# Designed miniproteins, single chains, continued (3): the designs that were tried, part 11

Each design is a single chain, and the fold is of that chain. pLDDT is the mean over its residues in the fold that is shown.

## One batch from the design tools (miniprotein)

Design m8373
Fold by ESMFold2-Fast:
Structure m8373 (fold): chain A 81 residues (1-81)
Amino acid sequence: KLEVLDVDVVMGSRSAAERVREEALAIAREKGASVIFVAEEPSGIVTVVAVVAEDKTLRELPLEEMTAVEAIEAAKKAAEA
């Protein structure tokens, strides 16, 4: 019923992180994720967490708004609702 799909990419620059974000969004859409969180760590690591839920509509957050840990926790909370 509930599934959390993680996509981790190590990036050295912000412009590269933006390209990875677009690619991750496309993957999440193809997999039918209903919630997606994108977080960029200060180290340049980009984490994408996609949650598959009943409504199948995508909702995304800005790269700079959340850390990877916060994105994962938010996705878990959304899945448990």
Scores: mean pLDDT 50

Design m8374
Fold by ESMFold2-Fast:
Structure m8374 (fold): chain A 69 residues (1-69)
Amino acid sequence: SKELEEFIKKLDEKIEKLKKEIKELEEKLKKTKDEEEKKKLELEIQFKEGMIGLLEGVKALLEKIMKKE
């Protein structure tokens, strides 16, 4: 359905946004000398990577549903 295709497109947009945010955090991490700030950046990167995994899982499930319809 067109509605399901549009929802998948929105998931792709969210995934790409998270990937860009991770790259920005990785660049900040390379420039950071404060150990506490490094830990915060590493945790934020890990959280965003986890969110990408969840969104990719949802996308894969929706794509399987589309193939059965």
Scores: mean pLDDT 86

Design m8375
Fold by ESMFold2-Fast:
Structure m8375 (fold): chain A 95 residues (1-95)
Amino acid sequence: SMEEARRLLEEARELVERAIEEANRALEAAKAGDVEKAREYAKRALELARRAAELVDRAEELGAPKEEVRELVARVTAALILVVGAEFEIELVEK
């Protein structure tokens, strides 16, 4: 139903917001040389982004508006790019 699709998109938006926040923390920790904290934040960001992607896929199957689906897909992608950036910084510091 459309109501179910909207609930899933709302939940996905919350998860994406947290994923981006955790990914940014991972990048900051990596730049500060805190490899352990950076890995913890990156792992959390990946878990949140994966969950958000699952909810977006389910909402799309239920007929969610394509514009909202595209917005959330773009945000999930942004979170993943930030995580990759943090992992790259971790590799540079861990020498």
Scores: mean pLDDT 86

Design m8376
Fold by ESMFold2-Fast:
Structure m8376 (fold): chain A 70 residues (1-70)
Amino acid sequence: MKRIQELLSKALEYATEGVRLAGEKNDGEAALQATKLFKDALEAGRNGDLEKVEEYLRKAEELVKKLKES
C-alpha cells in the first residue's frame, strides 16, 4: 500500500539519522536500536501491519530526538 511505503521511507530517514548521531556520540547501543527499529518497521510493512509500522516510526523519531538533545 502507498501509505506503508511512505512510512517506510520516513523510517529509513530516521534510522539513517539515528545511526549517524549515535556514531558521532560513540553510542553503539543507540546505533543498534536505530537499525533494529528499521528492520522491525520493514518486517511490519511486509506483513501489511500499518499500526506496527507507525509504532516503530514513532520510536525511531523519539530516538533521534533524544540523540539530538543529549
Scores: mean pLDDT 81

Design m8377
Fold by ESMFold2-Fast:
Structure m8377 (fold): chain A 86 residues (1-86)
Amino acid sequence: SKEEKKKELLKLIGEILRIIGDIIEKEREIEKLEKELEKLKKEGGPKEEIEELEKKIKELKEEIEKLEKELKELLEKMKKLDEELK
């Protein structure tokens, strides 16, 4: 029914907003880690610590890519559902 589709749309919007929030939080964490990494490289800090920060930044970027793919799929589902409601 049209009412069931509206409930699905609201649920999708909630999921989309959660994923956007997660992406923003991870991007902020990456910015902090990149600044820390630049400082360590400039100061000639321990190679192991530099490598650990680079690995953590890479892992966070990979997590964002997965979240962006999920977000794209949810946005396409939302668009299709919105078109069906018109």
Scores: mean pLDDT 87

Design m8378
Fold by ESMFold2-Fast:
Structure m8378 (fold): chain A 61 residues (1-61)
Amino acid sequence: ELVEALRKAHKAYVQGNYEEAAKYFDEAARIAREQGLETVADILESEAKEMRKKYEEKKKA
């Protein structure tokens, strides 16, 4: 489940689909937190935030 969400996030990122990547990183972070992996969840939430920044920058360009 966590691995599948991460795979989807990575695929979206490689394709330049930052909005979709952020969505899957958020999903992965939620799953990680539910499993007690707080540090991993914090990292994944940070990745989702970074993806949202890239999406907004792309929209402004």
Scores: mean pLDDT 80

Design m8379
Fold by ESMFold2-Fast:
Structure m8379 (fold): chain A 85 residues (1-85)
Amino acid sequence: SAALEAALRALLELEQSDGKVSIEEAAKAIAEYLGVSVEEARELLKKLDIKGDGTITLFEAAVAAARLAGVDPYEALRILAKLKK
């Protein structure tokens, strides 16, 4: 929970004006806080990038972080909503 919250806070910091995050930066943040490899995080995030432009939504990044942490995505979205206030 604490590690996931830290990862979600980092993803919020990386959010661009269009509501998207860079896959490269998101992968590094997720790996740092969840103790997974950057390669594992990057591979999962790339699967969500259907346009192949190297960016995904903050929502998609949060869901990916939840999956890597072994947490229900719905719980991660609740945490993210609290962090955004």
Scores: mean pLDDT 81

Design m8380
Fold by ESMFold2-Fast:
Structure m8380 (fold): chain A 82 residues (1-82)
Amino acid sequence: AEEELKKDPNNAEAWFELGKEYLGKGKYEEAIEYLEKAIELLPEDDPKLAEAYEGLALAYFQLGKFEEADEYLEKAKELREK
């Protein structure tokens, strides 16, 4: 993920994978930054968008930001209900 980003900072998949990696490490603030970058770059119909919003919801929930967590969880749900 970090290697791909050094080559192409507009690589949506690399930002997405880096965000997931940092979620797994419990580094929620960094995970949010990387997942937000992935969401900016991902196409509207990409299935990774729903996963990225689910990742943001998890990160915000773990940081005690429950309002933001609920907002992103609802966004992920809407994308999956297509």
Scores: mean pLDDT 80

Design m8381
Fold by ESMFold2-Fast:
Structure m8381 (fold): chain A 73 residues (1-73)
Amino acid sequence: AEVEDIRRLVENVEKTARELAEKGEYDLAIALVDIAIGILKSILPNLTPEAQAEAQRAIERLEKLRDEIESKA
């Protein structure tokens, strides 16, 4: 459940952030990604080891997406 919930969150955030960036809404796209990273970092200590691994991968993916969007702004 935790791994699937993290995966769903990340997929939805990536999709929405990319759609916002494509519309030129870079500040909103970055804000959404930053909120998601903050949520993942805040819950990380309370997750199972498998969910921690998924959350760490998710954070890394979102940080790369943030940098990509910021480079276009």
Scores: mean pLDDT 85

Design m8382
Fold by ESMFold2-Fast:
Structure m8382 (fold): chain A 64 residues (1-64)
Amino acid sequence: SLLSDEEINRAIAEVAIAVEVAVARQTGDYEGAIERIREIGEKYGIEELAEEAIEELRREAAAL
């Protein structure tokens, strides 16, 4: 079966969010990662998934 443009865009956005989370953990730049994840969610229409990742990073940063 062929993937829809929406399915492809969602997959790209999910990978992009995962990369930002990984970079935040390696660099300690949680604020920058949160801003970029929000932009990814808005751009690709997956704001709910972006919000979940942001909340996870906010909890992690607060524990440092």
Scores: mean pLDDT 83

Design m8383
Fold by ESMFold2-Fast:
Structure m8383 (fold): chain A 119 residues (1-119)
Amino acid sequence: SVTLTESGGGTVAEGGSVRLTGKVSGIDFANSGVGWFMQKPGEPLQGIASIDAKTGGVVVAGPVAGRATPSLDLANKTAYLDLTNLRVEDTATYYLAATPAIPGAPTYYGSGTPLTVTS
């Protein structure tokens, strides 16, 4: 059984910062690709940041460039996303995704943590 559990959302004022946390169990986290996605009501799921647990390689999407920093705690199988200088348009549900580096493995998603950014 694979479990991804996100936390750290809530209500934050515009210009503020938040740390989103995702805990992972049931997969080889140290050899997995890890990503953060956002979904706004009525919009498709959007990838915003990813990190490779084995190499430490990072990719950040343009709309959050300079404001989103993914990181990993491999020993505790935990992923973080630090979001700074929050904008009202960052209001969304945030999902952790993990893909084991095993041929044919599916991507697993958590249930999401909602974030509301107030003006």
Scores: mean pLDDT 86

Design m8384
Fold by ESMFold2-Fast:
Structure m8384 (fold): chain A 95 residues (1-95)
Amino acid sequence: ERERLLVETERALVIMQASVLLKNDDLPEELKKKLQELIDAMGRGDYDRAIELANELIKLAEKYKDEHPEVAEFAINVAKRALEVAERMKELGIR
């Protein structure tokens, strides 16, 4: 019960952080699209797709570190946290 509540809370926080990042005008369109797809997958409980998208988002964000360092780092951190949450959600069988 405690672990389930904690992971569900972490999922809500990741979705919130990603939604804040989506409102940043400096965020490249390619990253916005992948971030939105990640939010949608997390919201649907499609954790296999969320894991795939989080890994893709990390790889894409690394390309923008020189041009948009702050939003790229934020995107990487959100994606890494989403990856950890999605993996734990799968282990606990949460939908």
Scores: mean pLDDT 83

Design m8385
Fold by ESMFold2-Fast:
Structure m8385 (fold): chain A 74 residues (1-74)
Amino acid sequence: KLEKALELVEEALKALKEGNVEKAIELLTEAQKVVPDTLVGALVYQALIQAQQGNLELAIELAEKAIELLRKEI
């Protein structure tokens, strides 16, 4: 489950950097469903909200933090 969440958040980060906001929102939504951890789940959720609001730089930062925590857990 955590390995799948990492894959989804890494793909979302790539989409955000490419400006593919729609794809990033889809991937972050799927990642949120597989990460019930309160800290990682909160970071993924905040990245999703920032992407929906068009704050791509902040969404990227939050996604990178989520990836860092997921890598430590796996």
Scores: mean pLDDT 81

Design m8386
Fold by ESMFold2-Fast:
Structure m8386 (fold): chain A 57 residues (1-57)
Amino acid sequence: SEAEFEAVLARIRAARSVEELQKQMDELLKLASTYSNEEAQKLLEEAAAAVREVLER
């Protein structure tokens, strides 16, 4: 669902360590496997951008 999508991105953005980011990314990949290919691609692309933003803080 869109709410699950937003919740995952929010958890990634809230991560304060690389370890937390890795844990959220593992959960993201499992969630993405339940989506359509197009939605999974969008989720992964937005997650990659969010991870980059967190690391560039």
Scores: mean pLDDT 76

Design m8387
Fold by ESMFold2-Fast:
Structure m8387 (fold): chain A 91 residues (1-91)
Amino acid sequence: SSELKELIEKLKELVEKEKNPKLKEELEELIELAEEILESTDDPEILELVTKLLKQAIEAVETQDVEAAVFEVGIVNGLLGIILGLAKLFK
């Protein structure tokens, strides 16, 4: 999905601008997980779910304070980790 690739590029720009080390670490993990899922599956339902989760993480970073953004990105990372595990299991 072109949208998913655009969201990953936007996340990379957010990492470069981020000054909080904990949020930067969570965003770097988010990018790694999203890229690994893209390499692991072509399932359109999984890719749509990942797209929605990345949008949620970006919105949290742009609209919330740092503590809330870290918490929300952390939840998204947990969910992406589960999705990646399932994608690898059924490959």
Scores: mean pLDDT 86

Design m8388
Fold by ESMFold2-Fast:
Structure m8388 (fold): chain A 100 residues (1-100)
Amino acid sequence: AMTPEEEIAEAEARLKKDPNDAEAYLRRGQAYLSLGDFEKAVEDYEKALAIDPNNAEAYLNLGVAYRLLGEKDKAIEYFEKAIKIDPNNEWAKRELEIVK
């Protein structure tokens, strides 16, 4: 129920206290994705994955951001990584079929 702008503000407050808060990067990236700031979303998802490299949700969202940027090969790579970590991720499987 928070707006994307409120999610960004909350994530920025969390990151000021703890710059290694992977969930704060993930939430801010998701807010940027919803606002159409795909490049900022990618940067935040990459930061989340640098902290927590087994986050299937971050790989899924990174794939979505690259698909929206028109970078098909990168989108495929990240959807495949999400599925490898979580083989039951039906959203990642559907996205992979869309970008093929």
Scores: mean pLDDT 88

Design m8389
Fold by ESMFold2-Fast:
Structure m8389 (fold): chain A 85 residues (1-85)
Amino acid sequence: VIVKVVDEDGKEITLEEALAKLRGKLKIKITNDNGNVYEKEVEKEQLPFYLKILEEVAKEHNVKFTIEVKDLETGRVYTITIEPA
């Protein structure tokens, strides 16, 4: 599984750096290759657990996920891409 994180300015950063920059409650929007979209509000501490679940699903089903993460406190948006490798 390959995880790529891009910030609002299009710069690639590490997942660790992105997680360290999160401040508030997050709005996540998950899109798969079939065009299905799922939106949810989560606490920032829960994001790593959701990403772990998506990594397992991507690996098992050979599906790519694109996750838009909006920090509701800062207004910043991060794009996370999970590919089965």
Scores: mean pLDDT 84

Design m8390
Fold by ESMFold2-Fast:
Structure m8390 (fold): chain A 76 residues (1-76)
Amino acid sequence: RAIELAEIGVRLALRREGVSAEKIEEAVRFVADLLRQKKPLEVMEEELRTFAESLGLSKRAIDAIVQAVRNAVNIE
């Protein structure tokens, strides 16, 4: 449930920020795998930021995907 919502949210957020389709799919795969590890949200956010920086994503794109993951996990 949370993984599916995070995948959709990340894909939409990165598309809005103009990120290439190949980088979007890499980020979506990373987020899905990260969420399956069931680590604390703070640890997942740090791992996600590090990965997104390695892909060369802008700060706006990184902040957008972190927020998408946070929204999916909290389901509020």
Scores: mean pLDDT 79

Design m8391
Fold by ESMFold2-Fast:
Structure m8391 (fold): chain A 75 residues (1-75)
Amino acid sequence: MTEEQKKRYLERFKELSKDGKNYITKEELMEWLRKEGREDEAEEYFKRANVDGKDYITPEEFFLLFEEEEKRRPP
C-alpha cells in the first residue's frame, strides 16, 4: 500500500463520486467501467465490492476492491 496508490485511488474515487458524497453508486461504477471498456465486468465488479448487497459502494469497499484487482493482475 503505497502513498502514490492511495492518492490515485482517492482521485479516482472523487471522479466517480461526482456529487462529493462518501460513496459510489452502481450507475457511477458502471459508467466508469464502460469508459475503461470493461462493461462486461461491471456487474461482477459491483457484486464483489458490494459486500452488504446495497446499491452503492463505500470508499473502504472500493479501496479493498482496488487492492484486490492489483493482486490479481500480476505484471
Scores: mean pLDDT 68

Design m8392
Fold by ESMFold2-Fast:
Structure m8392 (fold): chain A 62 residues (1-62)
Amino acid sequence: MMTLEEAEAMLKKDPNSAEAWAALGDVYYHEKRYDEAKEYYEKALELDPNNLYARWMLRSLE
């Protein structure tokens, strides 16, 4: 699992990285901050609609 620092570093290099946005979603999901996790997974899907992982995580949060 990517750390918060690693995900933030990726976003500073490439703000269009769906992987980094999904990793932020994972961080907030594990902290039980589901509303924020949902927003980050939605952002990942906007950048990469074929990101099955982000789609599965969003479905599980509904």
Scores: mean pLDDT 79

Design m8393
Fold by ESMFold2-Fast:
Structure m8393 (fold): chain A 65 residues (1-65)
Amino acid sequence: MTIDPKTLEAEIELAMGLLSAHLGMAPEVVREHFERAIRLAEEAGDEKLKREAEEALREFEEAVA
């Protein structure tokens, strides 16, 4: 069983984005984590994780609009 390092890093960034949003951290910090998760998931070829990160970012943007 091989966990791709970029997939793992993308999952960590997505989790950090969700945690930062829950803790009410600055919007720039939350966005940066989600954006990194999207890029890392794309590089790893994990389309499901990329979509999940894009959806989390969109929901966050809608919540702060």
Scores: mean pLDDT 83

Design m8394
Fold by ESMFold2-Fast:
Structure m8394 (fold): chain A 68 residues (1-68)
Amino acid sequence: SMDEINELVREIYEELLANPDWSEEEQLAFAREKVDEFAKKHNLTPEEKEFLYRVAELVVRTLLEKRA
């Protein structure tokens, strides 16, 4: 559901905030791993997983831009 996706995004966001010293590569790797775990748990299609990768990448980029 959208509520579960919102919780995934929140978990990624909070962990990225807790680890401000992570590189962009480390932040992206973490976010993608969380999406992979979520996709496996919820039996997502490849298209749904790719969409969540885009969302995770936007979260990382937004946080990096705010810190720049």
Scores: mean pLDDT 83

Design m8395
Fold by ESMFold2-Fast:
Order: sequence, then C-alpha cells, then structure tokens
Structure m8395 (fold): chain A 58 residues (1-58)
Amino acid sequence: MISKEAEELFKEGARALKEGDEEKAVKYFAEGLVLMGYKKEEAEKIAKAIVKQGKENM
C-alpha cells in the first residue's frame, strides 16, 4: 500500500521533472521511495533511474 505522503512526493517529483529540474525530481522520488520502505541509497539509485527514463520520453 502506497502512503498518501509517498504519492504526493512522487507527484512533486513528476512536476519538477516536467519543469526540467532533474535534481529536485530525484530528491522527491527518493523521499517517496524511503517512505515506502527502501533504504536511502537504494531509493536514490531508483529515483535517478526514474528521472533518466522520464527524460528519454521528453
């Protein structure tokens, strides 16, 4: 179950990515993943992968 807080962080990450702010997008996605139970280092790696994938579709 995804918490409401994690969902809001993912929405903020998507917003930052749309604005071209890759660093902010990574931070928001990583924070959301940590709330879902990922370790900080793993969350950062996954967040970077999400942002990279998002950029490829821009």
Scores: mean pLDDT 79

Design m8396
Fold by ESMFold2-Fast:
Structure m8396 (fold): chain A 108 residues (1-108)
Amino acid sequence: LDDLIKGQIALARKDYETAIKYFEKAIEKDPRNADAYRLLGNVYFEKGEYDKAIEYYEKAIEIRPNDADAYLNLGKVYEKKGEFDKAREYYQKALEINPGYEEAKKAL
């Protein structure tokens, strides 16, 4: 069982503490694991800690600049903060990376 999979199962159950623990373990094993950073962003987004979510999504994009999911989720977090112009910009970037990304299309 991969630490990312264990973390995702915990996140789906809203066990944020366990999810964070497993995603942090994934980062300890591979500090360039963009998926682990993006998933930590998802945890903090669900917790309503939007500034922390942004930090982790930005780290994921720094490691993997073509991460359409990270851009989509940055759009969602800025939308929750009421920064609609920034949200739209990130949704457009997600769509540029993945033109078939229906969720990004609907958000525009």
Scores: mean pLDDT 87

Design m8397
Fold by ESMFold2-Fast:
Structure m8397 (fold): chain A 55 residues (1-55)
Amino acid sequence: MEDLEKTKEALLKEVEQAFPNDKEKIERLKSAKDYDEFVELAGEIFEEYNRKLKE
């Protein structure tokens, strides 16, 4: 689980950088009940981030 925790930390940092003022999205990620939900939520947020980077 060490590697999974490191991956979660990295994803949280990515989201924080993409949406520093969006506490709601960060809190939702932190509240994920399992890794599958965490990855799904992070993926959705990261896709939004990629779209914003191209704007």
Scores: mean pLDDT 71

Design m8398
Fold by ESMFold2-Fast:
Structure m8398 (fold): chain A 98 residues (1-98)
Amino acid sequence: ALAAVDEVLDRVIELLREGRLEEAIKILEAIIEELEKIDSPAAKRAAELLKKAVKLIKEGKVEEAIAALIAAREELRKLSDADLARVAAAGAAALAEL
């Protein structure tokens, strides 16, 4: 489950490097929405870090946004496999719409 989330986040970083900012934001917003459904301190911290990443992307601060994504990854590692699977599925579904 964590490996699937890592794959989605790596694709978000690739989209940011390609200048595909709106597509990256769409994926992150889908992940944030799913994280906000999880009653866990780690899920809440991950959601806050991803929301910061979205704000930084909108400001053109791509390197700072990537740092926030890396910090969110550490919080995501604390989630259950079931919660990680839900988050990964949300990210993968958003990717499929690109």
Scores: mean pLDDT 86

Design m8399
Fold by ESMFold2-Fast:
Structure m8399 (fold): chain A 81 residues (1-81)
Amino acid sequence: DIPSLQEAIEAARAKAEEARAAGDEASARLYELAAEVAEALLAGSPEAEELLRRALAEAARIVGERAGRPEEGAALAAEIE
């Protein structure tokens, strides 16, 4: 039983809401980025690849800050685009 892309979007949005309710804005943002990219893919958007690159760059910054390595996260984000 493989979740449909629509089910994956709904699950990601639900996890974002749970994270936000718990005060974890960073995790909420990561789940929101995943949902946005999945929605673009589901819609067949020609911009899905660019949205993925931007989402990966933002995720790199969030992960870097969370790991106590904000400069490395920012450098990785710059290399993605």
Scores: mean pLDDT 81

Design m8400
Fold by ESMFold2-Fast:
Order: C-alpha cells, then sequence, then structure tokens
Structure m8400 (fold): chain A 67 residues (1-67)
C-alpha cells in the first residue's frame, strides 16, 4: 500500500531526526516519502496525499531546525 509505505517512511524520518542520525539518511527518507506521496496522488488518493504532504512539511521544518 503506497499510502502506508509513505506514512512508514515519514515516521522513520521523524525517528531519524530524534536520534540525530546522519543528515544524508534523514534527507534520503524525506525524499523517499515525497516520491511515495506523489505516487499516491497519481493513484487518485488526493486527500491522503495532501495529508502526507502536510506531515512531510512538518518533518522538513524539524530537519532544517536540527541542522
Amino acid sequence: DTVEAARGTIEKARKAIEEKADPQTVANLITAAHVLTVAASVEGRYDEAEELLKEIREVDALFEKAQ
């Protein structure tokens, strides 16, 4: 499930930020979450994709503050 994969990737990114993981690892997870969210949108899951984008923006803001 594309939406479940995107949510799982977003949570991995949040955890990586909390654990002060390598910045490249966090950046890769955020990128993967974006790719999965775009795929969900292409599949017609617009409302879920919009919610995923909001979560990714929150994670992006946390990542920027951590650097």
Scores: mean pLDDT 82

Design m8401
Fold by ESMFold2-Fast:
Structure m8401 (fold): chain A 93 residues (1-93)
Amino acid sequence: TEAARRRLRELTKRLLEAIENGDLEKAKELAEEMLKVLEEVPDDAEGYLVAGLAYYLNEDYEKAIEALEKALAVDPTNVLAQALLEEAKEKLA
């Protein structure tokens, strides 16, 4: 829905601001809320990428991999998602 897409834009902005401020716990909470909204708009590759980044920075590599694989299922050409996915997988190896 338009409301869900607007909510994703708001959550993405707040999540990136939390990362800039070093508030990784808040970034993770915002990523969890984003994943709930993404159930209504599962075609939003950027939302999955940003959620994956927040999990990666919190060293939650399993959740980061899950989110990044969803981002790449939507947009397989996203170089940042590919690079971050490889890094997250290496952390679990």
Scores: mean pLDDT 87

Design m8402
Fold by ESMFold2-Fast:
Structure m8402 (fold): chain A 72 residues (1-72)
Amino acid sequence: KKVEELIKKADEYLKKAIEAARQGNTELAVEYADKAIKYYDEAEKLSTDPEERQLLANRAVAARLILVGELI
């Protein structure tokens, strides 16, 4: 349950980060991406499922690309 709650929060922030980036709001995109990364990292520490860990790693990469200014 805790892992699922962390993933849900991370996904919500990732969606907000992508939307902000698409609108050209770099400051807001970075803030949401940073929050998404934080929750994905916490979920990865608790997850022992290889498929879930791969999913979390891929989503964290997407958030990091927003953080470094890559357009999505």
Scores: mean pLDDT 78

Design m8403
Fold by ESMFold2-Fast:
Structure m8403 (fold): chain A 55 residues (1-55)
Amino acid sequence: SPEELQRELELLREQLENKRRILDEVGDQLSPEERERLEQTIRELERRIAELERL
């Protein structure tokens, strides 16, 4: 349903915002491997959001 799709998008956008905040606030305290993993997660969330927005 459109409502369920909208809830999924809201949840994903919230997760993306939280991950970006972590990177901004504590990115310098993360190991290079942890930072790379976080950036990868951010890109994956961005791609998934873009895909759902096209539905």
Scores: mean pLDDT 87

Design m8404
Fold by ESMFold2-Fast:
Structure m8404 (fold): chain A 99 residues (1-99)
Amino acid sequence: SLAEELARAIVDGEPPEKVAELVKQLRDNPEELARAGAIVAARHAIQMAEAGVEPGPFTLTLPDGTVIELEARLEGDYAIGKGRVLETNVEAEARLPLP
């Protein structure tokens, strides 16, 4: 999905131009945009857990100025990410299995 592609582009540090193009495709779908943020949060939590650090809340600012508030937790064999698009208050959660 576009949300998964956007999350991958962000986590992999792809150029801002590429991220902006994906954001433009999601502009009219705040639920998918929130889901992309949730996936980013969950992946960040997995990386921090591997380093022995607890993930804290953080914000993601997209190239178009969109702000997504992110939080994540580890729960059993899963990382649970939550994203909230600040402008619309639309929220989504993503659950990713721990490696």
Scores: mean pLDDT 80

Design m8406
Fold by ESMFold2-Fast:
Order: structure tokens, then C-alpha cells, then sequence
Structure m8406 (fold): chain A 65 residues (1-65)
């Protein structure tokens, strides 16, 4: 199933969002931009369901993407 393949993408997106948030909180703008951009790319590869699930967390760092 495509769901099994997207599970890894969802995990990668969550990790990138977490790293972006942590970098932003630390004032590391360069790392925040890097991880937020990576998270945005990963989010764009997710199905609509997974995208909506991660959207609130993604919005917290989306300003850096």
C-alpha cells in the first residue's frame, strides 16, 4: 500500500519540523530555514490526510520556509 511508503515520509516530515522548531527557539535562523524548507518539501510529498495531521506543527515553522 502507498500508506506503508508514506509512513517514512511522515516520520521524516515530523523530524524536520521538530528540528526547525528547535533551531528557531535557539535563534539559529540558518538552521531554522534549512529544516523548515526540508519539512515543506516533505509535507508537499504527503497525502492530504497526513498533510492535515501535521499542518498545525508545520505552521509553527512555516514562516522560515
Amino acid sequence: MLVDGSEEAVRAAREAIEKARKAAEAGDERKAVLYATAAGILMSSLDDESYKELLPEWKEVAEYA
Scores: mean pLDDT 77

Design m8408
Fold by ESMFold2-Fast:
Structure m8408 (fold): chain A 67 residues (1-67)
Amino acid sequence: KPSEEEIEREVWTAFAEIYLYLGKQAKENGDLEEAKKWFEKAIDLARKSGEAGRTVLEEAENLLKEL
């Protein structure tokens, strides 16, 4: 049985990935302000995910930096 904490990290990581995807779509469409909001949301959730969110965190931070 995975711990409640482990389930929470998995859920937060999944949402972080969704927000990262939405940010990438907004950036592709030229909506830089929307992209920024989604990348910031992805970063917040990836931080809550700890180690599981590290890849999403790094990618979202790099994409936000390039806006």
Scores: mean pLDDT 82

